# Designs tried in a protein design run: designed miniproteins, single chains, continued (4). Part 9

Each design is a single chain, and the fold is of that chain. pLDDT is the mean over its residues in the fold that is shown.

## One batch from the design tools (miniprotein)

Design m12282
Fold by ESMFold2-Fast:
Parts: C-alpha cells; sequence; structure tokens
Structure m12282 (fold): chain A 107 residues (1-107)
C-alpha cells in the first residue's frame, strides 16, 4: 500500500532528522525538526484527504527526496547545514502544493 510506504518513509525521515540534529547547532537542529514536523503534518493531511494514487505517489517521491537529502548530509559532515535546511524547505513547499491541489480537487 502507498499509505504504508509513506508511513515507513516518514518514520525514516524522523530517524534521520534526529541523527543529523545531534551534529548541528541548537538553532539549526530546531529549524530542521520544525521543517520535518511540518512535512509529516502535510503528508498526514494529504493521506486523510485523498485516495488519488498519483497524488500519493508524487508525495512519496518528495518524501524519498527528503530522505535522500538527509542521508547525503549524514555521509558528508562538511555539508552546509543551511543548504540542507533550504533543500528540505523546497520539498516541504512541493508537499504544500500537492495538498493545495488535493483540497481544490476534493471540494
Amino acid sequence: SIREELEKLLKELRKLTDQLSKLLSPEQAAKLKAIVKQMEAVVKELVALTDDEELLKLAKKIVEKAVEILKEALKNPSSDPEKVIFELEIQLGLLGILLGLAKLLSR
């Protein structure tokens, strides 16, 4: 099920966020955790709102990209934390667009 795959990806996203947060300043860690918490909220709302397989597949690809960004940052300790945070903000923005589209199409 795409919903089960999304739930598994969100758990991985949270685990990687916790791991990376230990390597960041308190301010950067707080910002990273806030972005990931918003991503989880948007995905949960999207899953509750729509059964559209294509929209859920797009959400899955976005969360997979966020997981990839965090995995790459953990492999490269010299990576710029602000750039990583910015790349995750882009993924959150894309999830927000999908949620907006789902709301428009559902009502």
Scores: mean pLDDT 88

Design m12283
Fold by ESMFold2-Fast:
Structure m12283 (fold): chain A 74 residues (1-74)
Amino acid sequence: MTAEEIRELLERNREEMERVFSEVYKRDENSIKLFFTILDALINNDQELVEKIKELLKEKKSAEEILKEINEML
C-alpha cells in the first residue's frame, strides 16, 4: 500500500477511528486531534512540522499547547 492509499483509508474512517480512540484511551478531543495532525504531517512528509511537534512533546507540553504552537506557525 502507498502512503496516499493509507491516507485515503484513514480519511474515510477518521470519524470512526476518533470514536474508537476516545473510548479505548479516554483521551480528550485535543489529544485525538494532535494524533491526526501528526499522522497528516508524516503522510505529507512535512519534516519541519514533525520536528516541531517532537520538540514540543519532549518539553511535556499538553496536546492543547502543542496545537496552539502549531497554529501560531501557520
Scores: mean pLDDT 68

Design m12284
Fold by ESMFold2-Fast:
Formats: C-alpha cells, structure tokens, sequence
Structure m12284 (fold): chain A 89 residues (1-89)
C-alpha cells in the first residue's frame, strides 16, 4: 500500500508538470500535433510491456502505476525537447 501511495503521488506530480507543458504546446499547433503523435506511440508501447509484466507474475496495480509513471516521464521529456526547439527558432 505504501508503494502504491508513493507511485500515485509521483503520477500526480508528473501529470501537473505535463499539464503545464501542454498549455505551452497549445500555442504552437505544429508542436502540439507532434506531441499528440508521440503520446499515441507511448500508449501503444505500454500495452505489450504491461502484458510481459503480468506474465512475469507482477501485481497488476503496481505494473499499471509503474508503466504510467514511465510513460508520463517520457512524454514530459519529449514536450520539453519540443519547447526547446521552438526557443531555438
């Protein structure tokens, strides 16, 4: 339970950061489209990773929180890279 609560807190922090980045991306339609395409790719990658973890006997709730956290971190990194590209233009 403690591990689940920590993962939930981490997910909330990451979601808040992503929301802030998303508002900035909305100012550039080209960057927003590239971000949305990347988000779809990340979701598609999550499904087979979750299946592998379930087959390995990991707890489904812990697997979902872990993979969601990893996907949010990757999405945030990509959003930050897109915004850096805009500043260099």
Amino acid sequence: SAAIEEARRRNEELRRRLAELYEKLKEDPELLERFEQKAEELVAEMEPEAQRAYEAGEDPVEVTLRLTTEMLERAIRFAEELLREKEER
Scores: mean pLDDT 83

Design m12285
Fold by ESMFold2-Fast:
Structure m12285 (fold): chain A 75 residues (1-75)
Amino acid sequence: MDAAVEAAVARMEALGMPELAARFRELAARAEAAAKAKDQAELERVARELEPVLRELAFASSTPEERAILEEKLA
């Protein structure tokens, strides 16, 4: 796992979100496998599934000001 994926998982665990951390780890493993297999369709699927996971992490780790901006963008 690269340093960025490890950092994201550690942050999710620290925030008390082990299910989100497990999902992120699963998606990272699928992305690695798809890259090795040259499966572009799977890489696109993983990217789309990763978006809501990263959004949830961003929301949980955001300051009140950042959270308000995210709410405006998602509304």
Scores: mean pLDDT 74

Design m12286
Fold by ESMFold2-Fast:
Structure m12286 (fold): chain A 90 residues (1-90)
Amino acid sequence: MDSLKEKLRELQKKADEAIKKEDFESAAELFEEIAELVKKVIPDKKLADVFADGYRRQAEAARKGDKKKIREIALETTGRALRIIGDELD
């Protein structure tokens, strides 16, 4: 688990760097890898599905060169995940 979480952090860092360089093709490939890996790292299937869907949508936005849409999807995904966590804690 720890090695997979470390790989996830490395991929997220590389994706952020690719976006800053406007290397949208590399960013899209990295987001696809993150989407596959997040399903293995997050034990809760509902949360894993939310994050995986979010990263796949970010990959599609990256292929279109839409930097604003990538950020929008990331915020929406985080909001959905926090709502699920909040519902489970309440």
Scores: mean pLDDT 81

Design m12287
Fold by ESMFold2-Fast:
Structure m12287 (fold): chain A 107 residues (1-107)
Amino acid sequence: SMEEKRQRIIELLEKIRETLRKAVDLAKQYGDKELQDEFELLIDEVDRLIEAVKAGKLTPEEVISALERIREKLQEILKKSTNPDIQKVLEEALKLVDEAIEIAREL
């Protein structure tokens, strides 16, 4: 059902948020304040998207556009990253974003 797909997108967004929290913790551990701030801004964007999806305020196309924007930011950080632990967390976040986009296309 459409409701089950919407709930699955919310679950994936919550997993993306948790994955990005791990990225924040890694950035703190390595003393990278700029990277920490970038991940915290991405978490804020994901949190806003979760609330908007829960409120039913977004079209499927708007959900996809927001996810593609998050994906682009994650790819930019990944290209600049030399830390294997951070790269692994970013690759997991990208996988979750791609899964959410595919489900959103079916709405």
Scores: mean pLDDT 89

Design m12288
Fold by ESMFold2-Fast:
Structure m12288 (fold): chain A 70 residues (1-70)
Amino acid sequence: MGEERTKRAREVMKIAVKEGLSGISADLLYRLLELGVKEEEAIEIARWIEENSPSAKEKAELAQKVLEEL
């Protein structure tokens, strides 16, 4: 496993704890960062999904739509 993957996973974990992100929103954040989305934009997208999706199902559906737009 590359150093960059380990570093990114730690960064996502820290952000998820700080921002109160669920596992689904944190997974989306990790994937957006892997796809080269800027950290600030990826965090805003993950936060928006967390705030605007009351259920795990809705979070997963919105996360999938975001990934399809890339």
Scores: mean pLDDT 78

Design m12289
Fold by ESMFold2-Fast:
Structure m12289 (fold): chain A 91 residues (1-91)
Amino acid sequence: MEEERQRKVRELFEKADEIEKLVLSGNEDEAIKLIQEMTKEAIELAKVDPELALYASDLFDRVARVAKQAGHDKVANAATEASELIRKAAE
């Protein structure tokens, strides 16, 4: 169980890292698509593991900061909205 949870943590981190790389390369539409897909997964995850879903929310806050600093406001807004939706689902 703990090993499977650690694998999920790593997968979420890797997805967030991929989104940040897409943002920094100017591939905003693909970054937003991955944000939407990961958000759906995190909302479902909130029903069974709220703590892990909140970790995904924290990763989106990081993505939003990176995107905003790089001048990609559209991606930053999408990541912020995703983070808020996940936090609400985990309540």
Scores: mean pLDDT 85

Design m12290
Fold by ESMFold2-Fast:
Structure m12290 (fold): chain A 112 residues (1-112)
Amino acid sequence: DLLEKFKKALENLDIETALKTLDEIMEKYGDGSEEEKKAFAVFKQHLADLIRDKRSLRELKAIPNKSLAQEIAIALQEIAVEINKELALKALDELKLPEEVKEKLKKIIEEF
């Protein structure tokens, strides 16, 4: 199942597998239009940014005896994660995917 593969890629913070799986979802469920391809590119970009921000946040949180600057960096990364999640969800709403597929993708991203 492509949706389960996508969910696992997000859980593993695996950008390459997540984006490749989205390309497979687009091939299976997309309408093939140039407009939809552009909308998918925007969606993929926001998801890639979200995964990178999640990785950075995890690395920052792993630092022991954090300085004030490191605590500020964590707060900024938490904001970046929230913004990129909202942008990804908004971009997903613009896609002409079947409703069931769109709802499952929304849930996976919201729970991520």
Scores: mean pLDDT 87

Design m12291
Fold by ESMFold2-Fast:
Structure m12291 (fold): chain A 86 residues (1-86)
Amino acid sequence: MEELKKLTPEQLRKIAKIIAEKLNIDEGVAYLAVRMLAGGASPETVAAFLAAVLNIDPDKALEYVQKIRDFIEENLEELLEEVKKS
């Protein structure tokens, strides 16, 4: 996650788009989650924020954030390589 802090907003948006497509979730939800996780927020904090701001079910928000985090952790090197090339 620390490596994501070095990315531009455009690169974070590209990561969010890849995640949204792979996990079949809203790109805006993916972008907010990726940005907050990159900033060092816990999955629980991100989920609470998404639930409050976007009026989504807190349990659903946590599920989405955990899936996003797990995807990033599993594919971090590939994601960083892809976005740094563009």
Scores: mean pLDDT 80

Design m12292
Fold by ESMFold2-Fast:
Structure m12292 (fold): chain A 62 residues (1-62)
Amino acid sequence: AAPELELTEPERSAESYYRLGQLFAAAGDTERAKAYYQEAIRLGDPDSPVVQEARRRLAALE
């Protein structure tokens, strides 16, 4: 069983930027979406699920 892990403030911020990226991508604003995905990647841990998803989404927009 995995222990319970709390998200740190940087990880929480990365998740928020990732969600903003998704919102703008859905609205058709790909440039804003790219910017927010890049911030999520910058603030988060490279091995975190949110950063991996942000990288995947960003690559799909390139």
Scores: mean pLDDT 74

Design m12293
Fold by ESMFold2-Fast:
Structure m12293 (fold): chain A 85 residues (1-85)
Amino acid sequence: SDDERKEQMVLEVSDRYRKVRGDLLSYSDTHPEDRDKALELLSELTKLVNQILQAYDDKSPLSKIEELLKQFDKKVEEIDKLLKS
């Protein structure tokens, strides 16, 4: 069902957020030259996860959560590029 898919997406995004947050904070501690950029990316990712959680709580359509998840995925890709630099 759509509700089961939304719940699964929220659980997966929460797990991914926790891991990416940890990686960014570790990176910012070891790369002081990139700290401001890393913290800005973390702030943007946090905003997206909060929007996904709010959309879930508001019982928004699956399509709304999917669109926010695409934005989250793009932000994770930007973060991955920084972490590999």
Scores: mean pLDDT 89

Design m12294
Fold by ESMFold2-Fast:
Structure m12294 (fold): chain A 79 residues (1-79)
Amino acid sequence: SSLEEREKKLAEMAKEILEVLKDKSMSRKEKIDKMVELAKKVYPDVPEEKIRQNVIKLVDYLESHPEELEEATKALKEL
């Protein structure tokens, strides 16, 4: 049961992160700040600066590979 709850929480976080990433009204900084807040809900014991560094790396990767964001968005819409 705890594993099932963890998987559901991670899936919900991933869906919200993808919605933030595809939001054209948000600046890069606003997207990073929102994703950090979402990740803190799943990883409350992880230092915020470590979460922020990982979020920045994710954003930098997706800016270099925009096709992966589109594919992930399509996959989540099928859920």
Scores: mean pLDDT 77

Design m12295
Fold by ESMFold2-Fast:
Formats: C-alpha cells, structure tokens, sequence
Structure m12295 (fold): chain A 100 residues (1-100)
C-alpha cells in the first residue's frame, strides 16, 4: 500500500514539512503530495492535488506547505503521468499540526 511519512509532527504555520512516499502502486509514474482535512476521501485527495507538488514515484520525496494554523492531513496520491487527475492509489493521511 502507498504510505506517506512526514519528517515532523508539527511545523510553524506557513512552514514546510518534508514528506516521503513509499510503496507507490504499479502503474503510478508520479506522486502528488497535498495537505487537506485530517480525513479525506480519494476523490478529495485527487482534487486537492491540483496545485500540489508532483514528484516522480521513484523519488517519492517532496515538501508540503501548511499555510493555516491547525491540524492538517498530509496525503500522497499515486497517479499516471498521462492521467494525473485519476488516482491509482492513495496513502492514508498523516496528521501534522501547524502551530500559530
């Protein structure tokens, strides 16, 4: 299964958290990293992927900015290069706190 790991459980509001995705599904060329609600559906994750960082699935490494204070769900979404709006797999979101 696609798994997302975060380098920190909390960052200052407006800060960047380093993220790593492992276990990208076969057929995923890219991984989208996005922050959103702590529990979001695959459909929501695909939508929040617009404007999110795209990384090659082989690298599986990126950064996500947490703009507002509060708890964010940080997710990784595996996608095909030819269909980046269609998820091939979604990792369970990991909670990261943005501190005011």
Amino acid sequence: ALTVSVAAASVPAGGLVRVTATGAPEGADLVLFAAGPASWSAEDAARYGTGAELAPAADGEGEVRLVLAGTHGVAAVGVRRDRPDVPVGVGAPVAVEALA
Scores: mean pLDDT 71

Design m12296
Fold by ESMFold2-Fast:
Order: C-alpha cells, then sequence, then structure tokens
Structure m12296 (fold): chain A 67 residues (1-67)
C-alpha cells in the first residue's frame, strides 16, 4: 500500500509542477492532480491496493492527455 500511495503522491506533485510550467494547460494538470489526491485518500481510507492501482492508471492517462 505505501508504495502505491508514494506513487500517487509523486504523480500529483508532477501534475502540479507541469501545471505551473504550462499555464495554458493548467486546468488539465489540475484535474490530474485532483485524481492523484483522490486516489491517495481513497486507497488509504479503504486499504484497497486495487483502487490505488486504478487511480495511478487514471492519473497517468490524464497527464498523457494534458500533454
Amino acid sequence: MQALVDELDALGAEAAALGKQNPESRAEYDTAKALADEGKRKATASGSEELGRRYIKNTQLALEHAR
């Protein structure tokens, strides 16, 4: 579980940094960060590694779409 939380935290930090660097796509990167934050919260609250993995995938797709 901790590894999944750490990965979501890293993806959220990446999204926030990219949003600052690319203000024209900030809304899309803010969406990716929100997904990472939600995934971290839900995975830790439920203890579900499956939820953690799903949110990692969704955040990665959101980041790819924002580029």
Scores: mean pLDDT 79

Design m12297
Fold by ESMFold2-Fast:
Structure m12297 (fold): chain A 87 residues (1-87)
Amino acid sequence: MIDEELAQARALAEASGDQSLLELAEKSAELARIMEDAARRGSLSDAERERLKDLYIEILNRERPASRAEADAAVDAFMASIARARA
């Protein structure tokens, strides 16, 4: 399950002493938590949507520049996937 994978990733990050890796693990855990909460409710609040976009941009910017338009598209795709799963 995603919680088990995140717990393992966080433990590895803490063991490495890498603050950047710890920050990434924490942001990924927050992202996953918001996504799981939205999936259970079948809805995403405006505040959760903005937080997901911010987290997506911050995580992706570690590898490449990300735009807010890309983040919007990613959140829209996620919400569409929830709608399909609940249909």
Scores: mean pLDDT 75

Design m12298
Fold by ESMFold2-Fast:
Structure m12298 (fold): chain A 70 residues (1-70)
Amino acid sequence: SALKEAYKEEIERRGVRIVVELEAPEELQKQLSALVQETVARLDKAKNEAEIEAIYKEFLERMEELEKTI
């Protein structure tokens, strides 16, 4: 699905950007990397647009929580 691939690219891009820019401790970088990998794997298993959007929303909420710990 083109939609699924677009969301994967966005998630990976956001994760890479934050890891590079954060100068965060190694443990926080590992948590962020794990979140990106988990979210991409969940998108691979998504069956419709509603599931894709729900997965992406959860990713953004968890990403914001991690960013606040810096």
Scores: mean pLDDT 79

Design m12299
Fold by ESMFold2-Fast:
Structure m12299 (fold): chain A 75 residues (1-75)
Amino acid sequence: MYDEIVVKEGDTAESVAEILMEKYGLSRESALTLVQLLLARAGRTELREGDVFRLAVREKNGKLVPDLLESSLES
């Protein structure tokens, strides 16, 4: 399934990472890595207000886990 992260005015990579930490139970390092992956896949280096990042998420042991994080960190 998919989940959406909306970037608000004044949001930074760190503030978006905090949203991901709260929503998916990620560590700060993992959440920041996910933000960087989303930007890289969009061909960008900075967040823009009003951006909507669509995350593919999977249930794993009753929790929602972003697929991009597994794909990048499992290498």
Scores: mean pLDDT 72

Design m12300
Fold by ESMFold2-Fast:
Structure m12300 (fold): chain A 69 residues (1-69)
Amino acid sequence: MEKVESIPGVAVLRAAAEALAAEVLARTGSAERPQAILDLAARVVEALIENPSAGVVLEVLAEGLAELA
């Protein structure tokens, strides 16, 4: 049923996004950037479901996070 967690990297992406969002929220007290980070992670996970390509997904996530900086 939870096929999304069968894809390598999805669990790591979810954990990383959660940790980063929580840390940003704790530091800033603002939901703007944490929300954007979680939104990006959700988009990446959706892409993984359609095209399971861990390397490409990690590249997209890193690039997106850099843009959100």
Scores: mean pLDDT 64

Design m12301
Fold by ESMFold2-Fast:
Structure m12301 (fold): chain A 87 residues (1-87)
Amino acid sequence: SIEDILAKVDEVRAMIADLRALRAALEAQGRLSPALAARIDAVIAAMEAVLQDIATGKLDSPEAATAALDAAIAAAEAVRKEVEAAL
């Protein structure tokens, strides 16, 4: 549903904010390796691209939007687990 898509968009926005906060905390602690920074930055950029494609109507259908959002959420969860393992 449209409500489910909007909820996933809000979740992706929250995940971007959380990853940015985690990145900043690691950088402040001197614990952010260049490789980890690159992975976090790539995932944030990919999530922002999905949000832009939805906002501009570039995705063909609600099904395409849902699939892109689910993929973005999965990628963010994977990098968050990697960050937690590095701590």
Scores: mean pLDDT 86

Design m12302
Fold by ESMFold2-Fast:
Structure m12302 (fold): chain A 64 residues (1-64)
Amino acid sequence: DNEKKLEELLRKAAKETLKELNLPYDESEHPYLLITKIILSSTPDLSEEEKEKILEKVKEAIAS
């Protein structure tokens, strides 16, 4: 299953990147949510409110 392999690779990459950034890693979170958090952490032009809205939408998409 290519999708599962991609998700496992993304989880591994996210775990390493979060460790480098000193951000919390929650293994119960979907890899796409972990990657989104990393992207948002490196995007200073977005407000905290905008970042929270993006995370909310990603969580909803994953739950669907």
Scores: mean pLDDT 79

Design m12303
Fold by ESMFold2-Fast:
Formats: C-alpha cells, structure tokens, sequence
Structure m12303 (fold): chain A 98 residues (1-98)
C-alpha cells in the first residue's frame, strides 16, 4: 500500500510539472496513469487488466520520448522519461499481485 501511495504522489507531482511546462500530452498521460492505479486499487479492474493498461501507456510514453528527442525538447524528454519510469514501476507492482 505504501509503495502505491508513493507512486501516486510522484505521478501527481509529474502531472503538475508537465502542466506548468505546457506539456499537456505528458500531463494527460500522467492523469491516465493515476486513473488506472485508482481503478486497480478500488478493485474496478483486475491485475491483468491493469498491466495491459500500463503497457499501452508505456507505449504512448515511448512515442512521447521519441518526439521529444526528435525536436530536441529537453524539458519534455525528462518529463516523458520520468512518466515511463513510473509506468514501469506501476506495472511491476501490479504483476506482483498476479
């Protein structure tokens, strides 16, 4: 439970930083991550469903990283890389409950 609370707080902070930086795409992906975590913790989705949703989000974060590298946007790159790390951690936590 503590690890999920820490992850949620880091995701909220990332969403705030992305919004402040004008990166609405990373902010929306962070918000979606929070929603998937909330639904999982409330028992609305299974661990298998949560992992699938995290894998989709990881793909989208990967695309965002690629775009940031292509346009040489260091701020967006760092935000997108942090988002990918949080998604990977969330997926691992969900898999531990399989």
Amino acid sequence: MERWEELRERARELRREAEKAGDSITARLADRLLKVVEDFLEGKISPEEAVREFEILRGLAGIRIGVAKLINDEVTLKLAERLAELIDEAAELARSQL
Scores: mean pLDDT 88

Design m12304
Fold by ESMFold2-Fast:
Structure m12304 (fold): chain A 65 residues (1-65)
Amino acid sequence: SPYELTKELLKRVKEKGGKLSNKEIRQIAEELAKKFKISFNKVLTLVGSAKKDLPKVVEKELAKL
């Protein structure tokens, strides 16, 4: 589901400290594509979009802890 994909994406971004290189983005996209059985390009688009808002999303999730 989109919810589970987003949750896993945020978890992996948090584990990388919120700063992602292009190599790390591609690696996460490949792993998520295999796990969720979706196209690599679709995951790469979602990861790329999330990267732009990552500091705010990570901060918001940390505030819930």
Scores: mean pLDDT 66

Design m12305
Fold by ESMFold2-Fast:
Structure m12305 (fold): chain A 98 residues (1-98)
Amino acid sequence: SIQDKIDRINDLNRKTTVQIGKAIDDGAPKDGVKDASDGSKYSGDGVDYLSKGDFDKAKKYFQKSIDKFDKASDKLKDQPDLVKSLQDTKKGSQDLLD
């Protein structure tokens, strides 16, 4: 169901936020951290629009999230746990667009 996909994305975003915090503490590149944080925020915006039935805006914000996570992954190569979390959240967003 759509609700199950929303619950999954919310769980993945929570886990990603924890990994972003760890990366900040480890001195990860600030531009990569910013892209990861922006991606997580766009994912949350996508979920909010989806919950309101605005599928066009939900799709737009999930796509923005995916684009930011791709940029973050390139900049955060030394943060494998965070990159894995970003990739998992990206996949969850892609599953919602189908």
Scores: mean pLDDT 86

Design m12306
Fold by ESMFold2-Fast:
Structure m12306 (fold): chain A 93 residues (1-93)
Amino acid sequence: MTVEEFVKKGNELLEKLKKEGKEDKIKESYEITSEFAKALNKGDYKKAEELIDEAKEKNDLLALYGIGIVAVDLGDEKLAEKVKKAIKEIEEK
């Protein structure tokens, strides 16, 4: 997935969740994404990987799309690939 694909899929899912009244789920997804960005900015790659695993366990696609945007934007190809794999595993279920 490209950054453009992460943004597109993230926005489509966000609008769906808003229509379903799932505001608390949206907030949770944004909190995970925010924590991931903070972890990367301080070089805490272990925490960043744990946040990807947490989002995957929760089947939180909105968080994973957000994390994917951050990982690609900051140039971390390894974390971006981990996010793509997590998304694929959720979508193939």
Scores: mean pLDDT 83

Design m12307
Fold by ESMFold2-Fast:
Order: structure tokens, then C-alpha cells, then sequence
Structure m12307 (fold): chain A 93 residues (1-93)
């Protein structure tokens, strides 16, 4: 999608620490959107978040293949955020 391509172009210019900070802030923002969203909208947010996460991880593996700590931290943040999306979704079902 055009939005995904723009996000990847942005990430491509950032350091690994800046990418992690960017992803943390994006995760917070999407969770705040989820609190105001319908269950169907939350499912779409989860899908978009998942697509973005996979694209970022692929980009980081290409640029920093030896940075296993950063990749692990991304994975932890991703899982934590998914759990929070599920909690919000459960409350609205």
C-alpha cells in the first residue's frame, strides 16, 4: 500500500534506535485509536500494525543482520502491543 511504502521510506533514513522509538510511539498512537474504534476497525488496525511490523523487521534484517538484540526488542514490543489490542477488543465485544 502507499502508506506502507511511505513508512518504509521513513524507516530507511533512521538509525535502529530511532526506528525502535518510532515503532513505540506508533504502537501507542494505534492503541489510542483502538480505544475509540469499533471491533471491526480494531481488527483492521491489528492487520495494518502486523503488516508494518513485518516490513520494518525485514528492512532491519537487511541493514543490520547482526543486531539480534534490537530485533528481539521489536518482537517483544510487537507481542505486547498485540496483547493490548486484544484486551481492548475483548472489552468492546
Amino acid sequence: SPELEEELARVDQLTIEEVLDYFRELSKKMLEEAKKATPEEIEKLIQRFDELYRAIVEKLREKHPEDFEALREFGSLYKETLNKFEEILEKKR
Scores: mean pLDDT 81

Design m12308
Fold by ESMFold2-Fast:
Parts: sequence; structure tokens; C-alpha cells
Structure m12308 (fold): chain A 78 residues (1-78)
Amino acid sequence: LTEEQRADAELALLQMEASIAKLMGQSEDEKKREEAVRLLERTIERLEELLETAPESLKPEIEELIEEGRRLIEELRE
């Protein structure tokens, strides 16, 4: 895989992780919501790492996903 293809694949994986966390966050189970927050925090860390090396074309999408993740964490902790 090219570097760009690897970055694209990693972004897709992180997008799926964020989607799973969002679904877990909708649970009435407080423990599952806490797990969702931990998963989102981990996903954001990986997105921040990806942002440092990603092609310029992917950076806006990565930045948006980071912002969405941070917003969701705030909502889950309210």
C-alpha cells in the first residue's frame, strides 16, 4: 500500500471506531457510556497522530472527526 492508501485506510478504521463509540454512548447503561468515552479518547489520540503525517488532502476530514469526537465526549459527560 502507498502511504496515502495506508492513511486513507487508517482514517476509515478510526471513523468506524467513532461510529461504534457513538452507538455505545446511546446506551442507558452508564458503564457502556464510560466505555464509549474511553474509546473516543483513544480514537482522538490516534487521529491526532495521523494528522501529523497525513496528506494535506485528508487533514480537513481528520480535523472534523477529531472535533466531532471531542463534542461527543462532552455530551456523554453532561
Scores: mean pLDDT 81

Design m12309
Fold by ESMFold2-Fast:
Structure m12309 (fold): chain A 100 residues (1-100)
Amino acid sequence: KEAKKKEAEEEFNKRLIELYPEFAEIVAALQESPAAGRRLAHRLAKERGPEALALGYLADADAAYENSKEAAEEYIRKLEEVDKEVGEIYREYYKRLEEI
């Protein structure tokens, strides 16, 4: 089951990085420190406007998922409103995690 979780995470990260190369830096920061990753995502969202808002919501959804799926769902909905493709990638990732 750990191998499948790792595969889901790698596929999720790959798809996001293909869509937004900036996600590579955020993923690295999140692995180093969740707080640092969230700060970076929000900074990029503020600096780059609408296309980068998805980065901030992604970081919030990831942190919220550690507490509850319901909290993460709210941020995923906001991601879909700002960037439908990013929101769909995020929903698919969490669906895979639930199936493992």
Scores: mean pLDDT 68

Design m12310
Fold by ESMFold2-Fast:
Structure m12310 (fold): chain A 83 residues (1-83)
Amino acid sequence: MEEEAKKLAEEAAKKIRELAEEEGHPGFGTYVEKELKKLVEEGDYEGAAKALKGAAIMAETAFNAPKTAELAREYAEKLEELI
């Protein structure tokens, strides 16, 4: 389960960065990727799921990036199912 959680969090970091960049927010995408990578390196998958939920709120409320918000929520839900 931990190896699957790691792969999912790494996938989330990449996909959210790519989608945030597509929606015009490359700096936000890079921020989220760095935060998720740090949490994965620390083995904090519960923290990674919380960071994804926070990223979804920021994408929706601060950046008006609705596709990035939806993707971040989907990855948070999937990650919570593994931990």
Scores: mean pLDDT 85

Design m12311
Fold by ESMFold2-Fast:
Structure m12311 (fold): chain A 59 residues (1-59)
Amino acid sequence: DRAVERAVRLLRDLAARDPILAAAIAAGETSPEIVEKAARAIGMSPAVTRRALERLIAE
């Protein structure tokens, strides 16, 4: 899914400058609060952002 691949790249860039997001990914956390915050920061939907976070956590 091209949108999820885009979100993954944006989330990697965001995690480099947001230690809270980096820690959440490392811990495998996909709480609604983390998803909403990340979605707002990367400018994508919560649904796409959740799938991208799940993909990053699975790596």
Scores: mean pLDDT 81

Design m12312
Fold by ESMFold2-Fast:
Structure m12312 (fold): chain A 87 residues (1-87)
Amino acid sequence: SAALEEIKRLLEELLELVEKHAPEITEEVKRMAEEILRAIEEGRYVEALALAQRMRSLVSEALKDDPEAEKEANTLLSRVEELIREL
């Protein structure tokens, strides 16, 4: 679906941001992104949303000393959460 493709693009953009500003959590964020996409493909939208919210908490903590990157990450993740809610 168009929404799933947009979610994939937003998660890829988030991964690039995390790799640049908080490389130490890149592997964990990548794993969570893959789990979110799997949950969506399996119709587990409530679980996908919960995972996206946990990812936001992880990323916000990792980027707490970089407010510009944290704001950009939160914008991307808010859009992911919005798209999941519309599924």
Scores: mean pLDDT 89

Design m12313
Fold by ESMFold2-Fast:
Parts: structure tokens; C-alpha cells; sequence
Structure m12313 (fold): chain A 62 residues (1-62)
């Protein structure tokens, strides 16, 4: 399956697409789902923090 870095990169793309469409709710849903999946899979605190930061940036930009 994809690495945590590949999953984060895919999530970042989705977050940027949601932000570009003005979809703050969609950005939040993508970020929350990604955070939960990565946390359950054993991603590092640094990786989880990065997902949260990308999510907040996308929501603010939407």
C-alpha cells in the first residue's frame, strides 16, 4: 500500500482542491479522515501534526 508520505501528499492535493473550490467543509472532512486513518495506522506525531496544519490552512483558504 502507499507510504504515510504518499498518503499525506494525496491528502494535501485533495485539501488544495477543496480550498480552491471554496469548500471549507470538504477540506475539514478530508483532513479529519486522513488524520484518523494515519493515526490508527501508526503515523508519527510529526506526520499527524503536518496533516492537521495542512487541514487548517485549507479550511482558512476556502
Amino acid sequence: GPSFEEQIASGEKGLREAAAQGDARGARNIGDAGYKELKEAGASEEQLKRVRELTEEAVAAA
Scores: mean pLDDT 87

Design m12314
Fold by ESMFold2-Fast:
Structure m12314 (fold): chain A 73 residues (1-73)
Amino acid sequence: SRADAVAQGKALGKELQGLSTDEQIERLLKALTELSAKMSQEEMSAFVMAVLLEIEDQNTRNALALAVAKYLS
C-alpha cells in the first residue's frame, strides 16, 4: 500500500542520516532496484518522497533527487 511505502521510505531516510552522500545514493538506488518489482509507480513515488523528506541537508536532498531522476531515465 501507499502507507507501507511511506513507512519504508521514512525508515530508510532515517538510516541514511550520517552517511556520506555517495553512500546515501548507493543505498537508495539499491532499494529502488529491489522494490521496483514489488511496488507500483505510485508506491515507488511515495517511497522516494518519504526518503527525501527525512534528509535535512538541501544539497544532499538535491543530489539524491538527481540520482533518482537519472536512474528512472
Scores: mean pLDDT 84

Design m12315
Fold by ESMFold2-Fast:
Structure m12315 (fold): chain A 85 residues (1-85)
Amino acid sequence: MKQQEVERIKAALQKLADQLVQQAAERIRQGADPRKVREEALEEFQKAGRVLVSRGEQLGVGEEARKAYEAALKQLQEELDRLEK
């Protein structure tokens, strides 16, 4: 079902963003450079997120997958910005 595939992609992107925020927060608490941590988290999200969007394209839900990616990326950026200030 296309709706179930969209929900799986949304959940995977959200989980990825949440995990990257949690990892970034922990690394910063341990004394890592917040800017470097942010750069690495965004790179990892883009790399893994593109695979999920490609999966959505193959399943015929590419538009919904792209919107989910953009929403999760925006949330990740906002949460990472809060970790810096």
Scores: mean pLDDT 84

Design m12316
Fold by ESMFold2-Fast:
Structure m12316 (fold): chain A 67 residues (1-67)
Amino acid sequence: MTEEQRREALRRAAEKLKEEGLEDQARFAERLAESGGTATPPDNLTPDGLVRLAQLIQEEIERLRQQ
């Protein structure tokens, strides 16, 4: 997977998180996309929110791998 594909997957996951009202998780995903994976999660992220972020990232990665 390329860095561009990783960044696209994170941005798409962030947009879906915003649609679900998970703004803090969406902002964290955007920071990960911009920093190349070195962003620190905020203290207000729930474990369930992080699992949802991981699920959405995995779904977008699988979509991009089919291209």
Scores: mean pLDDT 72

